# Designed miniproteins, single chains, continued (5), part 29

Each design is a single chain, and the fold is of that chain. pLDDT is the mean over its residues in the fold that is shown.

## One batch from the design tools (miniprotein)

Design m16977
Fold by ESMFold2-Fast:
Structure m16977 (fold): chain A 72 residues (1-72)
Amino acid sequence: SAKKSTEELRKEGDELFARIRPDIPPEDVPAVEASMDDYLKTFEKKFKELLDKGYSPKKAKELARQIASDSL
């Protein structure tokens, strides 16, 4: 499902964030977290839209990821 794919990306993002967090200035942490949240929200929305249009889950995920990335 779209939510499961978003949850997987969230886990990957959280793991990456945990690794880089010590190198992020404290004042920039909220902006980095907000950017990740916006990416995931856009991904979930576009993934659902593409699934509704009849795209396969694999293709919908690929396109939604690209669209979300381009929106940052």
Scores: mean pLDDT 75

Design m16978
Fold by ESMFold2-Fast:
Structure m16978 (fold): chain A 77 residues (1-77)
Amino acid sequence: KKEEAEELIKKAREALDAGNFDEAVSYLIKAAGLIEDREAQLKVLALVLNAAGSTDPAQRRRDLEAAIEIIEKALKE
């Protein structure tokens, strides 16, 4: 579970660095499903939806990076 979520976060970061926001969104949705903190999960999904609906690459990057940080903190529990 934790290892799987960490691998998905790594793939999401690689996709984000490549500018592939749709791929990053997909990986982060999967990673969110693996965290047990429901409040953190909902925050991640909200950020991912905001990024998916945005046309501003800078805003998309900020939202997806924020989602990654929330998942990483939830996994540290």
Scores: mean pLDDT 81

Design m16979
Fold by ESMFold2-Fast:
Structure m16979 (fold): chain A 68 residues (1-68)
Amino acid sequence: LEQKGLEALKNGDYESAIKYFEEARKQNPEQEGRYLLYLGWALEKAGKYEEARRYFEEGQRLTIEQTG
């Protein structure tokens, strides 16, 4: 799912990228922060800047908690 999301993102298929990253997040809660950052990235590329900002903020918060 992560690889499929990244591939969709690379190909400009932002809707599919969002769906794959949402599913990856649901299946891998231990990596929540990572997938929130990927979702923010996909939403930003899709032009949904306000939603992207929220995902980036939450993803960064969780990543900082996990790494120190």
Scores: mean pLDDT 77

Design m16980
Fold by ESMFold2-Fast:
Structure m16980 (fold): chain A 70 residues (1-70)
Amino acid sequence: MTPEQRSLLASRLSAIGLRHADKIKRIDVAFADGEVTVTVTTVDGTIVLRAPASEVAALTDQLAERLDAA
């Protein structure tokens, strides 16, 4: 994962966390085998998304959409 990809992930997760602060209890990020796994624990359940490190923008867009739909 490049510094730019890590910075983008951190920035996007921060924005999502602030927007949904009332329902997000925990955000966990794991890196393995070139992939990023984001686990978000909410008051209503758990959301797990996994994507290649090169697709962090698409992954965080999917997370935002899931949280907006919940």
Scores: mean pLDDT 80

Design m16981
Fold by ESMFold2-Fast:
Structure m16981 (fold): chain A 69 residues (1-69)
Amino acid sequence: SIGDVGYALFRAVLDEELPKIKARVAELKKQAEANGVAPLDEAKQLLRLLADAIGESYERAREQLAKLL
């Protein structure tokens, strides 16, 4: 979980990174339509950057991002 200060910092990072994550996911969905399977590794890299930026584990950053999407 993230405290009040951590949440504010996490939200600031999300405001910058979220459009990039959404754009990349949309691109991977188009690849899935063409090939039947989308590689998700690139989207996972963006989530890792968020985890590192806020000082949380990848798993917890992913959970927090999911709540905001």
Scores: mean pLDDT 57

Design m16982
Fold by ESMFold2-Fast:
Structure m16982 (fold): chain A 67 residues (1-67)
Amino acid sequence: VKITIEGSDKTYEVDQSTLNNLKSGKIPSAVIDGVEIIRSGTDGKLYEMNPNISEEAKKQAEEALSK
C-alpha cells in the first residue's frame, strides 16, 4: 500500500497491516524504507522522523497517544 507523508511529495510503500497499526495507534511509529514514520496525535497525520531527534519524536508521539 502506498502512503503519502504530510509536508512531502514522497510516497512510501508499506504493507496494509503496518499502515493499520500506525493509523489505529497500536504502534507509535514504523520504519519504512529506512525512514521512521510517526502518526501525530494532534493532526492524525503521518510525519518523517529524523534519526538525530528520534528520542524527542518518540516523546512527542507517546505524549500525543497517551493524551
Scores: mean pLDDT 67

Design m16983
Fold by ESMFold2-Fast:
Structure m16983 (fold): chain A 80 residues (1-80)
Amino acid sequence: MEEEIKEYIKKQAEKMKLSEEIQKRVLEYAEEAIELSKTMSLEEVTEKLQEKVDKDKSLSDLEKAFILNMAVTAAAEARK
């Protein structure tokens, strides 16, 4: 289940032609989102990840938006 979600996220990042460094961050945020979704609502997961992404000064606005979207998607897919 989690591995299938991570593979999907990885493929989306590769399709977007993102660097290996950004692809790694996308996966790290997605994994964190899945873990948080076990104890938190989707709204709480989104708020926490938005805060973390906003603090990452090395990411462009497009990369931040993509990472947040993928992380929230992963959290939603991990829920029943």
Scores: mean pLDDT 79

Design m16984
Fold by ESMFold2-Fast:
Structure m16984 (fold): chain A 52 residues (1-52)
Amino acid sequence: DVRLEAQQAVIYLNKQGFRPGSDLEKAREILREKGYSQEVIDLALRMLGGRG
């Protein structure tokens, strides 16, 4: 559930032009404005930041 929501959040950020290396503070702000929970935001930013 949280993982699925995080994946959708990453897709949304990609549609907004966010990519690996983008300003993660801006990405967090956008997701927070959309009403995502902190757990979903945290996971989405980890996924966007790319670990391998």
Scores: mean pLDDT 76

Design m16985
Fold by ESMFold2-Fast:
Parts: C-alpha cells; sequence; structure tokens
Structure m16985 (fold): chain A 68 residues (1-68)
C-alpha cells in the first residue's frame, strides 16, 4: 500500500539512507498519485536533504496540480 511504502521510506530516512527513502516515497506515489504524505516527504527529502532542486520542483508542480 501507499501507506506501507511511505512508512518504509520514513524508516530509511531515519537511518540516513536518503536515496533509498526517495525510492519508497516514489513507489507510494505510483500506488496512490494523490497520497499527500508521500508527496510531502518526497519534496522535503529532495529539496532540503539531497538538494536536488530540479527533481523537487517537479514534485512541487505535481502537488500544485492535485491541491491547487
Amino acid sequence: SAGEETSKGMRLYSEGRYEEAVEHFERAIELDPEYEYALGFLYYVLSVVLKKHEEAEKVKEKLREIFP
């Protein structure tokens, strides 16, 4: 489930495994594209932790489309 994948991502994040956390948040979004929790965590990790600003902007754009 999207919730289960998000929980796995959060656990990996707490272990400092940021790239793997991103993979699980992306899987959660594949299962439920409107799952706000996964979208929010993915945006945070990409923008604040990994500094992947271009990838973060794509997630922000998706959030804006779902929640205008």
Scores: mean pLDDT 82

Design m16986
Fold by ESMFold2-Fast:
Structure m16986 (fold): chain A 88 residues (1-88)
Amino acid sequence: SAVEEEILERARATAAAGIPRLEAQRAAEPDPERAALLARAIAAGRRIVAAESLEELLAVLEELLTSVRGPEAAAAEIAAVRAEVAAL
């Protein structure tokens, strides 16, 4: 749908713009645990830029949310986003 294409295009543009800032933050990060989190965020951003569908985008976001909030909370948030998009 046109709405799904717009969401995907905006997410890809946002990720593309954010990657250089995250790379600069990672280069300046002395804590290996925080540097690893930034590396994961950069990898997720690159996967979003490469995403060809809303489902691919949502899968990347669910993986990222799972690493921060756990699988149950991540699945619930992504299900809510899917429901909101379906209502458009």
Scores: mean pLDDT 84

Design m16987
Fold by ESMFold2-Fast:
Structure m16987 (fold): chain A 91 residues (1-91)
Amino acid sequence: VTLSVVSATANSITVRGTAETVDYDFLMLAAIFDDGTVQGLSVGGPSTVTASLTNKGEAKNVRLQYYGAKGLGPSESPVLLASSPTFTLLP
């Protein structure tokens, strides 16, 4: 399980998550903003997911969270695999 930065600029970040295919069927990336809002970025699987986040407004403080799941049902809860530090995206 890894979460790595593929590219970063002042207003954009692209990240890639990896996991073993035997552990998770679905991989998900989300952005968590300092106001508590959550933006889903991408769902992939079984082994990799890549997502980009670009800010086009006011500067935003954001944290990236990486999740794995063994199913996409109401009884199946995603597992948090990795979380980034909080960082700022400029306009």
Scores: mean pLDDT 75

Design m16988
Fold by ESMFold2-Fast:
Structure m16988 (fold): chain A 61 residues (1-61)
Amino acid sequence: MQAEIDKLRAEVGALSQQLDATIQQLVAQGASPEEFSAAAQALVDQLNDAQDRLLAAEAAA
């Protein structure tokens, strides 16, 4: 269980870093507001899913 929680925490951290990197790349490339919205929403959805899984794993531990 602890190893699974540690893995999920690492995934949440990685997704947060990917979101920051993606925003920086989109800004540098002059992306449209629609491209920003779509990319941010997809990563936020992934981050929320990972956080929900982490909370469930912590509750089970």
Scores: mean pLDDT 76

Design m16989
Fold by ESMFold2-Fast:
Structure m16989 (fold): chain A 64 residues (1-64)
Amino acid sequence: DKEEKRQKLINATIKILEEDGPTAVTLRAVAEEAHVSLGTVYKYFPSKEALILEAMLKKLEEEK
């Protein structure tokens, strides 16, 4: 499921943000944290800035 993988990447980004801050967020670090390939991350997000933005938006509105 495309949405499942996207949410997994956003959740991995939130974890890195909370533990190590925004400077630690890279597509490689997110790929490793989410246990996916770097190529998979690039399919969903073109940059670390896009990942950080989506993670921040999710933290404001996520109620799962």
Scores: mean pLDDT 79

Design m16990
Fold by ESMFold2-Fast:
Structure m16990 (fold): chain A 94 residues (1-94)
Amino acid sequence: SKIEEAKKKALSKGVSQELIDKIIELSEKLPEEVQTDMTVMMLTIASAASEGKLEAVELAYAVGLSIARRNGDEIGVEVLEETLKLALEELKKK
């Protein structure tokens, strides 16, 4: 599945298993139609944060917001905002 591939990629970039688990839990709030694409974006945001790349975090977040807005997905916006908070906490530890 695309989600399993995205999880492996995030782990390879230094995202902790604990952060991946939190992101997957957040993704369970999403409608099934957007869940895969949004989960991949959330994991991309986390990966950028684990690599210390603030601009990449901001770009991935902006792309995710664009997807959520296109779909009229208010839950997707909320989930992305929560993912950004987790990513910024990860960046502060660097």
Scores: mean pLDDT 82

Design m16991
Fold by ESMFold2-Fast:
Structure m16991 (fold): chain A 78 residues (1-78)
Amino acid sequence: SLKEEALKLLEKALEAIDKGDYEKAKELASRALMLAVAAGILSPKEATEMGVEIQRALDKGDAEKAKELIEEVKKKIE
């Protein structure tokens, strides 16, 4: 259930990026990473590193890179 919730939040984060809502995308990606840690799928260190990379890409307006990073997170959880 936590795994499925994390994947759903990552899909919503990708949708938020497509809509230009980068703050929403950051919140959704952060929540997904927290759930992946709670599920024992990602370590806290891995989640922190991935979260920082996603935040940095979105802060720079690099939607393509942010989406690639979120897809990488999704693959690690799947």
Scores: mean pLDDT 88

Design m16992
Fold by ESMFold2-Fast:
Structure m16992 (fold): chain A 77 residues (1-77)
Amino acid sequence: PGKIVAGPAKIEVPKELAPGEVVEQTVTLQGATRSLTYRVTFTGLEDGNIEVVVEAQPQGSSEWLLFSREVVPQPVV
């Protein structure tokens, strides 16, 4: 099951995404001790679906940790 990460900033699913087209969105969540930044990447696939990759970067780290990768159907226009 595909899920879109939600935080203080909104993550929006692109209404139309061509094969090979990439849209990236970021959300930063402030914890009690440190912040955590989520990066959501939407990639159009040849089969008309969208790949959703969610990565997380803890405060003070330059590394992105893979949180989830899902393939979801493209929204009906």
Scores: mean pLDDT 67

Design m16993
Fold by ESMFold2-Fast:
Structure m16993 (fold): chain A 103 residues (1-103)
Amino acid sequence: MAPTVDVEGPLARDEDASAEFTLTVTLAGRTEVIRGTVTAAGEVTVETGSGSAEAEALAKAAEEGAKKGKTLQEAVSGAVAGVVAEAGRLAGLAPEDVAAVLA
C-alpha cells in the first residue's frame, strides 16, 4: 500500500519555547503514530506509539530531519520530510513511485 503521512500540531511562533507535532503514518494497512517535541534550543524528543522496528525507524527519521532546522517551524518541516522519505523507503517505493502515489 502507498504510504500516507498526516501532520497534526501547532506551527511554532516566536513566543513559543517549544513546538509539538504528531505524525500519523499509514504503511501497508497499519498505522504508526510518531509524537515529537522540538525546543527553541534545538533539542528534539521523539516518541512512538509502538516498539516496532518501522516505528523506531520513522521516529529516528523525524528526529534527524528536525535537527536540520534552524527554527522551530523548519524543524517541524524537517521532521515531516524525514518521515515521508523513510515511509517511502520502508514501503520499498522508488522516489518517482512515491511522488506518483502522493500526488
Scores: mean pLDDT 67

Design m16994
Fold by ESMFold2-Fast:
Structure m16994 (fold): chain A 100 residues (1-100)
Amino acid sequence: SLASQLAAKLLAQLRELFEKGASNEELYEKLGLKLSTELTEEKREALLRYLRLREAVAAEPPEEELKKLEAEGEKLVEKYGELLEELLRAMREKIAEELA
């Protein structure tokens, strides 16, 4: 769907920005994403790991590899759950705006 295509594009753009160490201001200026949480290097690394994990899962790996990816995801959610939910909410809002 169009929403899936926009989500994939936004995910790729976010990954590139986090790989470059983007600030909250750069996320807003380049992607229109607003996060209330101030991004430290640790938090950027956590979000980058999460985005890469999502791409790895989307590649439909073998069951044994998928279980390892799921375990890594659980660890990220335990420590950064609120930050991850904030990012996902901001992404959903941006996609909704582009579909309107």
Scores: mean pLDDT 82

Design m16995
Fold by ESMFold2-Fast:
Structure m16995 (fold): chain A 67 residues (1-67)
Amino acid sequence: KARELVEEAQRLSGGDRVSQTALGNVLSAREGVPRERIREVLARYDKDGDGYLSREDAIAAAEELLA
């Protein structure tokens, strides 16, 4: 399920990387994950601080948020 959510978010992001905003919106809308928790976890995986995650990091973050 995490991979499917990341695939949707990546499609919305328009590139090879996943936007934190797109992934957060997908997780909130599809799974009801609280926005505060999404922000905390995604920020931890955003090593560059540019608001984008690699596909691999996005999947890991989504798996953590769905556990």
Scores: mean pLDDT 78

Design m16996
Fold by ESMFold2-Fast:
Structure m16996 (fold): chain A 91 residues (1-91)
Amino acid sequence: GHHMKEQAEEELRRAEEAIERGDAETALEHLERAIELARELAKQGHIEEAKEILERVRELAMRLGDRFPQHVTRAIGLVLRAIGELTDIDL
């Protein structure tokens, strides 16, 4: 629960820093890891924490696609994955 949320927050922080540095590939890797951690949080019943992480992934992936048009397809893929996970949580 709490440790996994802290790990997901760290992945989101690293993704945001990578976007600021212009490192789209590193940002994509960290956003993917945050989605995986959110899935595990949801499986363990930490629904609200998983939703918070997935919403932040969606926001950062949208920002990444806007700043790096060459990566827009991969960024949209992450947005759709985050929405899919949120939909599964809401049942």
Scores: mean pLDDT 84

Design m16997
Fold by ESMFold2-Fast:
Structure m16997 (fold): chain A 88 residues (1-88)
Amino acid sequence: SFEKKLKELEKKAEEEMKKLNKENVEYIKKVEKETDQVAEKLKKQGKEKEAKQYVRKQAVQTTAEVLRRIGDLLDKIIKERQELLKEY
């Protein structure tokens, strides 16, 4: 039935969302560590302003990548539901 298949897609979406959240948390931690290492090197060179600008740029880019990944998954979830609707 449509309702049964929709419920299966909902469960699949929840599992994929949990997986993406875990991957995004790990990605953020990795980028923050790498960003901190670069920022510390810049500060040791007396480039305090450049260090702050670099950290801000990386934070914006990291947020954009996380949101892009979420958007890609949401688009997939929407498409799967639209395809199910076409079968009925």
Scores: mean pLDDT 89

Design m16998
Fold by ESMFold2-Fast:
Structure m16998 (fold): chain A 72 residues (1-72)
Amino acid sequence: MKKEREERLKKITEKAVRSLADAAYQKAVEGTPETRERAVRMLRAAADTLEKIGNKEAAEYARQKADEVERL
């Protein structure tokens, strides 16, 4: 019972993180160098937080998006 709730919460968090990371990437593509630097910092901070709460999949996605933004 608790495990099913935790799995659902992890999936909801992953979906939210993907949406936020994708939005940050889109703004970085359209934005200034300062916007890109801010997006990278925010995505890496989010990844660290997600790893601390045990959502490794969401943390990995946020780190990958930070790397993609940094390459812009």
Scores: mean pLDDT 77

Design m16999
Fold by ESMFold2-Fast:
Structure m16999 (fold): chain A 93 residues (1-93)
Amino acid sequence: SAGEAAARAAEAGGEAALEGAKAKDAAKAAGGGIGAIGGGVSAKIAGASEEAVEAALEGGAKAAKGALAGDEKAAEEGARAATEGGRAAAESA
């Protein structure tokens, strides 16, 4: 349950990053990406799937870096990867 909750937080962070990227809101996209990283770390500590957690962490980092660099495509791709990774980690918990 703790691993599932943390993984769902990573999924929510990815979804927030995707909304921010689509709206061209760099602060929301970067914040969502950072949230996905935080959820992913917590999910890893709780024993969630390492592959799914890695996808959430890498996606969240890509979303945050892309948003800060003004790379809308990278921010969206990272946000989608973080959302998928967080969802997969939650479903495997």
Scores: mean pLDDT 85

Design m17000
Fold by ESMFold2-Fast:
Structure m17000 (fold): chain A 87 residues (1-87)
Amino acid sequence: MVKATVRIYDKEGNLIGEAKAKLVSYDETSVTLEFEDKEAAEKFVELLEKAEVGDTVIVRTEDGKVIKGKLVGFEQKGNEVTLFLEK
């Protein structure tokens, strides 16, 4: 797993929030992030609840990978959060 920073921007380009996590997996439609503990994951979900469908998610990893998409939904499983994205 690689360390990552997640940033969420509204439709006007304003930063809604930022979180640090580890990148577990990703594909064309989803990104799974692991947080330090369940409380950290729950705080990130609170931030996601302030975001709207179509808001921009950017995940940047320490090794230089960039994953970008529009938020369509999310799911929490313990200390993991999966973001569902469209291009």
Scores: mean pLDDT 85

Design m17001
Fold by ESMFold2-Fast:
Formats: C-alpha cells, sequence, structure tokens
Structure m17001 (fold): chain A 68 residues (1-68)
C-alpha cells in the first residue's frame, strides 16, 4: 500500500540519516509527493545538506515520484 511504502522508505532514511526521526522522514516524503519534479529535486538537495546523506535524499525523491 501507499502507507506501507512511505513507512518502509522512512525507516531506510532513518538508517542512513540517524539525526532524522521516522516521523520526520514520513513528513518529508508526504510533502515531496505533492511537489513537481524541480521542487522534489530542491527538497532532496536541502535534505542531503541538512542530514549529510545524499542516499537518504535520493530515497525521498524516488519514493515521492513513485507514489504521486
Amino acid sequence: SREEKIREAAEKVKELAPSVSVEQAEGAIRVAITLDDASIELLARLFARDTGSEEAARIIAETARELR
């Protein structure tokens, strides 16, 4: 389901960016789903800078593109 995919992605984000909670990661994914591609790229870039994990940022962007 959509909710299961969001939760699974959020848990992977937490593993790669331990400073972020699963709830924060879920929130970021939910926001990203509402955005266009350029805005998703900007959100992912900001997330990578804040957390230090480009891989976590990629998971957010990929999940958002899959689920919108």
Scores: mean pLDDT 87

Design m17002
Fold by ESMFold2-Fast:
Structure m17002 (fold): chain A 100 residues (1-100)
Amino acid sequence: SEEEFLRKMAEAQVKRIEKLAKDILEKSTNPDIQKKVEELVKLVREAFENLPPEKALEIATYARKQLVVAKNYLDLGKEDEALKQIEEAIKRVKEMMEKA
């Protein structure tokens, strides 16, 4: 079904997010970055479990893109920019979940 297809796509994005989060947590010893990355992953998992597949996929796709940007900032040694990126992603994901 369309719902099963969208659910599988959302699950694939969640797995990509979990891998990106693991990579970030291995690169940064900053406890604020670690806490915020874990918070974002938790929100994405909650969206996957509780929202319609289409909304879960939209949220996961957005969060994945933001984590890629955050990882790129960390690769450049820009921890403050990485933290801000993750915090803005959390705020937007919460807004998307409220509107879903």
Scores: mean pLDDT 89

Design m17003
Fold by ESMFold2-Fast:
Structure m17003 (fold): chain A 100 residues (1-100)
Amino acid sequence: SLTEKAIEALEELIARLREIAEKSKNPEIKEELELLIELVERVLSLLPNMSKEEQLEVLKGIVETLRKLAEEFKKRGDEETAERLEEMARELERKIAELE
């Protein structure tokens, strides 16, 4: 189902974000990544109660958030973390297109 694929995509995203946060040497970037993880975990918990259209819209919202954080981290000199967030945003965007 769309919901099962969306859950899998978000669980994979959370795992990757946790790995980046744990390896981060910048405490401010780590805190911002941890806040994003909390946001994605809340979306994950609510996802089964959403319509298909609502699920796609929240996934698109996460893509937007990843891209905005990537731009912000790049401006602050963390190009490596920014590139990883941009990669995750592109992967999630591709998965969303396959769910439509």
Scores: mean pLDDT 87

Design m17004
Fold by ESMFold2-Fast:
Structure m17004 (fold): chain A 94 residues (1-94)
Amino acid sequence: SSLLEEIKKIMDEAIALTPSPAIRGMLELFRRDVLLLIEQGKTEEALRAAENAYTALREAIASDPSLSEEQKAQLLALLDRIMELIKELAEKLK
C-alpha cells in the first residue's frame, strides 16, 4: 500500500529528527503499536491508538525544554501529517 509506505516514511522521519530520547521512545512505541494493528486489519483500533498517542505526543513535544521552537513546529507538523494519513487509510478500508 502506497499510503501505508508514506505513513512509515513520515514516522521514520519524525523518529530520526528528534534529539529527545523521551520523545523518540514515544514515537517508536507509536509506530510499533499503530503498524501492528494496521497489519492485523484492525484499522479502526489503529486510528484510536494513534489518536491517544497523538494527544500524549503533542503535549510531550510542546513541553520538552530540549527542543527548539523550530524543532517542535517541525515534529508537530510531521505528527499532524501521520494522523491525516492514518485517518485516510481508515476511511479507505471501511
Scores: mean pLDDT 86

Design m17005
Fold by ESMFold2-Fast:
Structure m17005 (fold): chain A 90 residues (1-90)
Amino acid sequence: MKLSLTPEQEKALTIGIIEGMYLILIGVINAINKNKPFTKEQQEKVNEIIKKLEEKVREAIEKIKKGGDPDKELEEVSKEIIKAIKEIDS
């Protein structure tokens, strides 16, 4: 699909994608916990992973807002999300 977005709209789209990816991951974690509750130790590990990911998401959005490269920030956040998934799955 080809959209003729302005640079400002492309920036907003990338921020929306970053926020959406984070919320999907949180939704998946909540679904797992509801069906097969985490142990206290697993919950502490998951909370630390989420906290670190929230910091990375916030940093990426702030960099984009300050004129940073949206594609670069999307790449970095995607990498951190993949890392978080692997740490939760281990």
Scores: mean pLDDT 81

Design m17006
Fold by ESMFold2-Fast:
Structure m17006 (fold): chain A 60 residues (1-60)
Amino acid sequence: SNKEEAEKLYARAKELEEKGKTVSSKALRAMGDSLDRGKSVPESVGEALRVVGDEIDKEL
Protein backbone atom coordinates (compact mmCIF):
# COMPACT_ATOMS: atom_id res chain seq x y z
CA SER A 1 0.00 0.00 0.00
CA ASN A 2 0.88 3.71 -0.29
CA LYS A 3 2.75 3.76 -3.63
CA GLU A 4 2.10 7.53 -3.86
CA GLU A 5 3.63 7.99 -0.39
CA ALA A 6 6.68 5.98 -1.50
CA GLU A 7 7.17 8.37 -4.45
CA LYS A 8 7.02 11.38 -2.10
CA LEU A 9 9.62 9.75 0.18
CA TYR A 10 11.90 9.12 -2.83
CA ALA A 11 11.62 12.77 -3.92
CA ARG A 12 12.44 13.97 -0.38
CA ALA A 13 15.33 11.48 -0.13
CA LYS A 14 16.81 12.91 -3.37
CA GLU A 15 16.67 16.45 -1.94
CA LEU A 16 18.40 15.31 1.28
CA GLU A 17 21.07 13.46 -0.73
CA GLU A 18 21.76 16.63 -2.76
CA LYS A 19 22.23 18.51 0.56
CA GLY A 20 24.74 15.87 1.78
CA LYS A 21 22.31 14.39 4.35
CA THR A 22 23.11 10.84 3.29
CA VAL A 23 21.85 8.95 6.38
CA SER A 24 18.42 10.66 6.28
CA SER A 25 18.25 10.09 2.51
CA LYS A 26 19.02 6.36 2.86
CA ALA A 27 16.45 6.00 5.65
CA LEU A 28 13.68 7.60 3.55
CA ARG A 29 14.61 5.46 0.53
CA ALA A 30 14.37 2.30 2.69
CA MET A 31 10.96 3.41 4.00
CA GLY A 32 9.79 4.13 0.44
CA ASP A 33 11.03 0.75 -0.83
CA SER A 34 9.17 -1.01 1.99
CA LEU A 35 5.92 0.86 1.24
CA ASP A 36 6.31 0.18 -2.50
CA ARG A 37 6.57 -3.55 -1.67
CA GLY A 38 3.19 -3.29 0.11
CA LYS A 39 4.50 -3.45 3.67
CA SER A 40 2.75 -1.59 6.48
CA VAL A 41 3.75 1.86 7.75
CA PRO A 42 5.15 0.45 11.06
CA GLU A 43 7.23 -2.13 9.12
CA SER A 44 8.48 0.62 6.79
CA VAL A 45 9.47 2.82 9.75
CA GLY A 46 11.36 -0.21 11.11
CA GLU A 47 13.34 -0.43 7.84
CA ALA A 48 14.24 3.27 8.14
CA LEU A 49 15.45 2.77 11.74
CA ARG A 50 17.51 -0.24 10.63
CA VAL A 51 19.28 1.90 7.99
CA VAL A 52 20.04 4.60 10.60
CA GLY A 53 21.50 1.92 12.92
CA ASP A 54 23.64 0.47 10.10
CA GLU A 55 25.05 3.92 9.27
CA ILE A 56 25.89 4.62 12.94
CA ASP A 57 27.70 1.24 13.12
CA LYS A 58 29.88 2.26 10.14
CA GLU A 59 31.30 5.12 12.28
CA LEU A 60 32.46 2.72 15.02
Scores: mean pLDDT 80

Design m17007
Fold by ESMFold2-Fast:
Structure m17007 (fold): chain A 65 residues (1-65)
Amino acid sequence: SEREIAAANAWTAYNLNQVGAEFDEWLAKKAEEKDPELAEIYRKNLEASQRGADGAKARYDELEA
């Protein structure tokens, strides 16, 4: 059904944002000593990925209710 497809898409978006957040955290830590400005960009990307994950999870929970 369309609802099941939408739920699967929301779950996929949640996982992709989680992976993105983990990668940005890793990149921020690697950059911190040599390029603090680049590390700050990665931290902002991390925050955006966390917001995306939260939004996707909320949508998934709504569709599964």
Scores: mean pLDDT 89

Design m17008
Fold by ESMFold2-Fast:
Formats: C-alpha cells, sequence, structure tokens
Structure m17008 (fold): chain A 92 residues (1-92)
C-alpha cells in the first residue's frame, strides 16, 4: 500500500540520519549499530521483509560501522541500495 511506502521511506530517512550522526562523531559505532539493527528489526516485524535480505542489511551495517571513515560513504550507499531493493520486494 501507499502507507507502507511512506513508512518505509520514513525508516530510510532515520537510517540516513544515523549515518550522518556516525560520520560527524555524534554517536558511537556501537550505538549506531544498535539503532540501525532496531530499525531493521522494525522493518522485518512490520513489513515482513525477506529474512535473507534483513541478514544482508545487518552484515552491510556491521561493515559500515567498522569501516575506515573514507569507506563509510561507499558502504552507506550499499546499505541504501539493498534497503531500497528490500522495500520494493515488500511492496510487490
Amino acid sequence: SRADVLQLVALQLRIIGIFTSLKLGQISPEEALKELFELIDEMQEKFNIDPEMADQLRKLIEELVNAPEEEQDEKAQQVMKLLNEAARKVLS
């Protein structure tokens, strides 16, 4: 439904906010990982996203928070790409 699209977009914006806070050093990698995993869990519970895609998102997020600063933007783009793909499959 269109309501599901809007809720998924809102979750994506929250994820981008966490990436920005992490890059600016306003949040620890551990806290960023916790908040991002909670958002993925919310997506999985509310929107029934594919469990394999949820696991891939968690792995990419772990890579992102542990990446050197110069690689974080590239890893964030990979997370957003997979997140968009997961959202698209939910809305099928």
Scores: mean pLDDT 81

Design m17009
Fold by ESMFold2-Fast:
Structure m17009 (fold): chain A 75 residues (1-75)
Amino acid sequence: EALPSTEELSAAAAEVAATTPDPRTRAVYEKMAAAPSRLEMAEIMGKALLEQARENGEVDVEEAEKQIAEELAKI
């Protein structure tokens, strides 16, 4: 697959963390850089994006999480 390696993503996340003046963004990218797998990096980013959207009032995160849980229960 033509996706960057976990090491490349980790290095990129570390560079963003080192250069960003925003402590919130820095904390997210530091967690991504320390993540042992691409899946965990995606989960960290996904949670950060959902929290950002929740704070901005863009989505009802609780309703979305409930809907996902209900769909998973059908499998």
Scores: mean pLDDT 68

Design m17010
Fold by ESMFold2-Fast:
Structure m17010 (fold): chain A 72 residues (1-72)
Amino acid sequence: SLVEEILAKGEEGDSSHVPELVPLLRHPDGPVAEAAGQALVRIGAEGLEKALPSIKDPELQRQLRAIIQALK
């Protein structure tokens, strides 16, 4: 399932997955959006900060920065 794929990317902890996970925070299916949030938290603040320059959408950049701040 998409939820299982998202959670697996979080467990890998690879910051390269962040650009594909951040848009899923806005997914209309609640379980998918929740899984994306959990995966980003699992990657952790340092990994998210490394990926931040790869996020081109200003709104998604703001959402990612908010998650980073919440993890500090």
Scores: mean pLDDT 84

Design m17011
Fold by ESMFold2-Fast:
Structure m17011 (fold): chain A 74 residues (1-74)
Amino acid sequence: SAEQEAILAEVEAALREAFPEYEIEVRLTDDDRVVVRVNGSTVVELPLGAFASTEELVRAVLRHLARLSGRPLP
């Protein structure tokens, strides 16, 4: 849906701003899970319905990537 596309675009933009050195791909699965790939590898997979807002989802994904990369959040 257009709403889901907007959410994914916001997540992707936030991740690219925080980690400009990485090749980041964000997609939604058929069972409404958000999948984040970094440099061709899947690193995060989270259920979209677990978050009350797009902001919470973005924050959760950023936290997971920061943990995996060993870098602090911006």
Scores: mean pLDDT 75

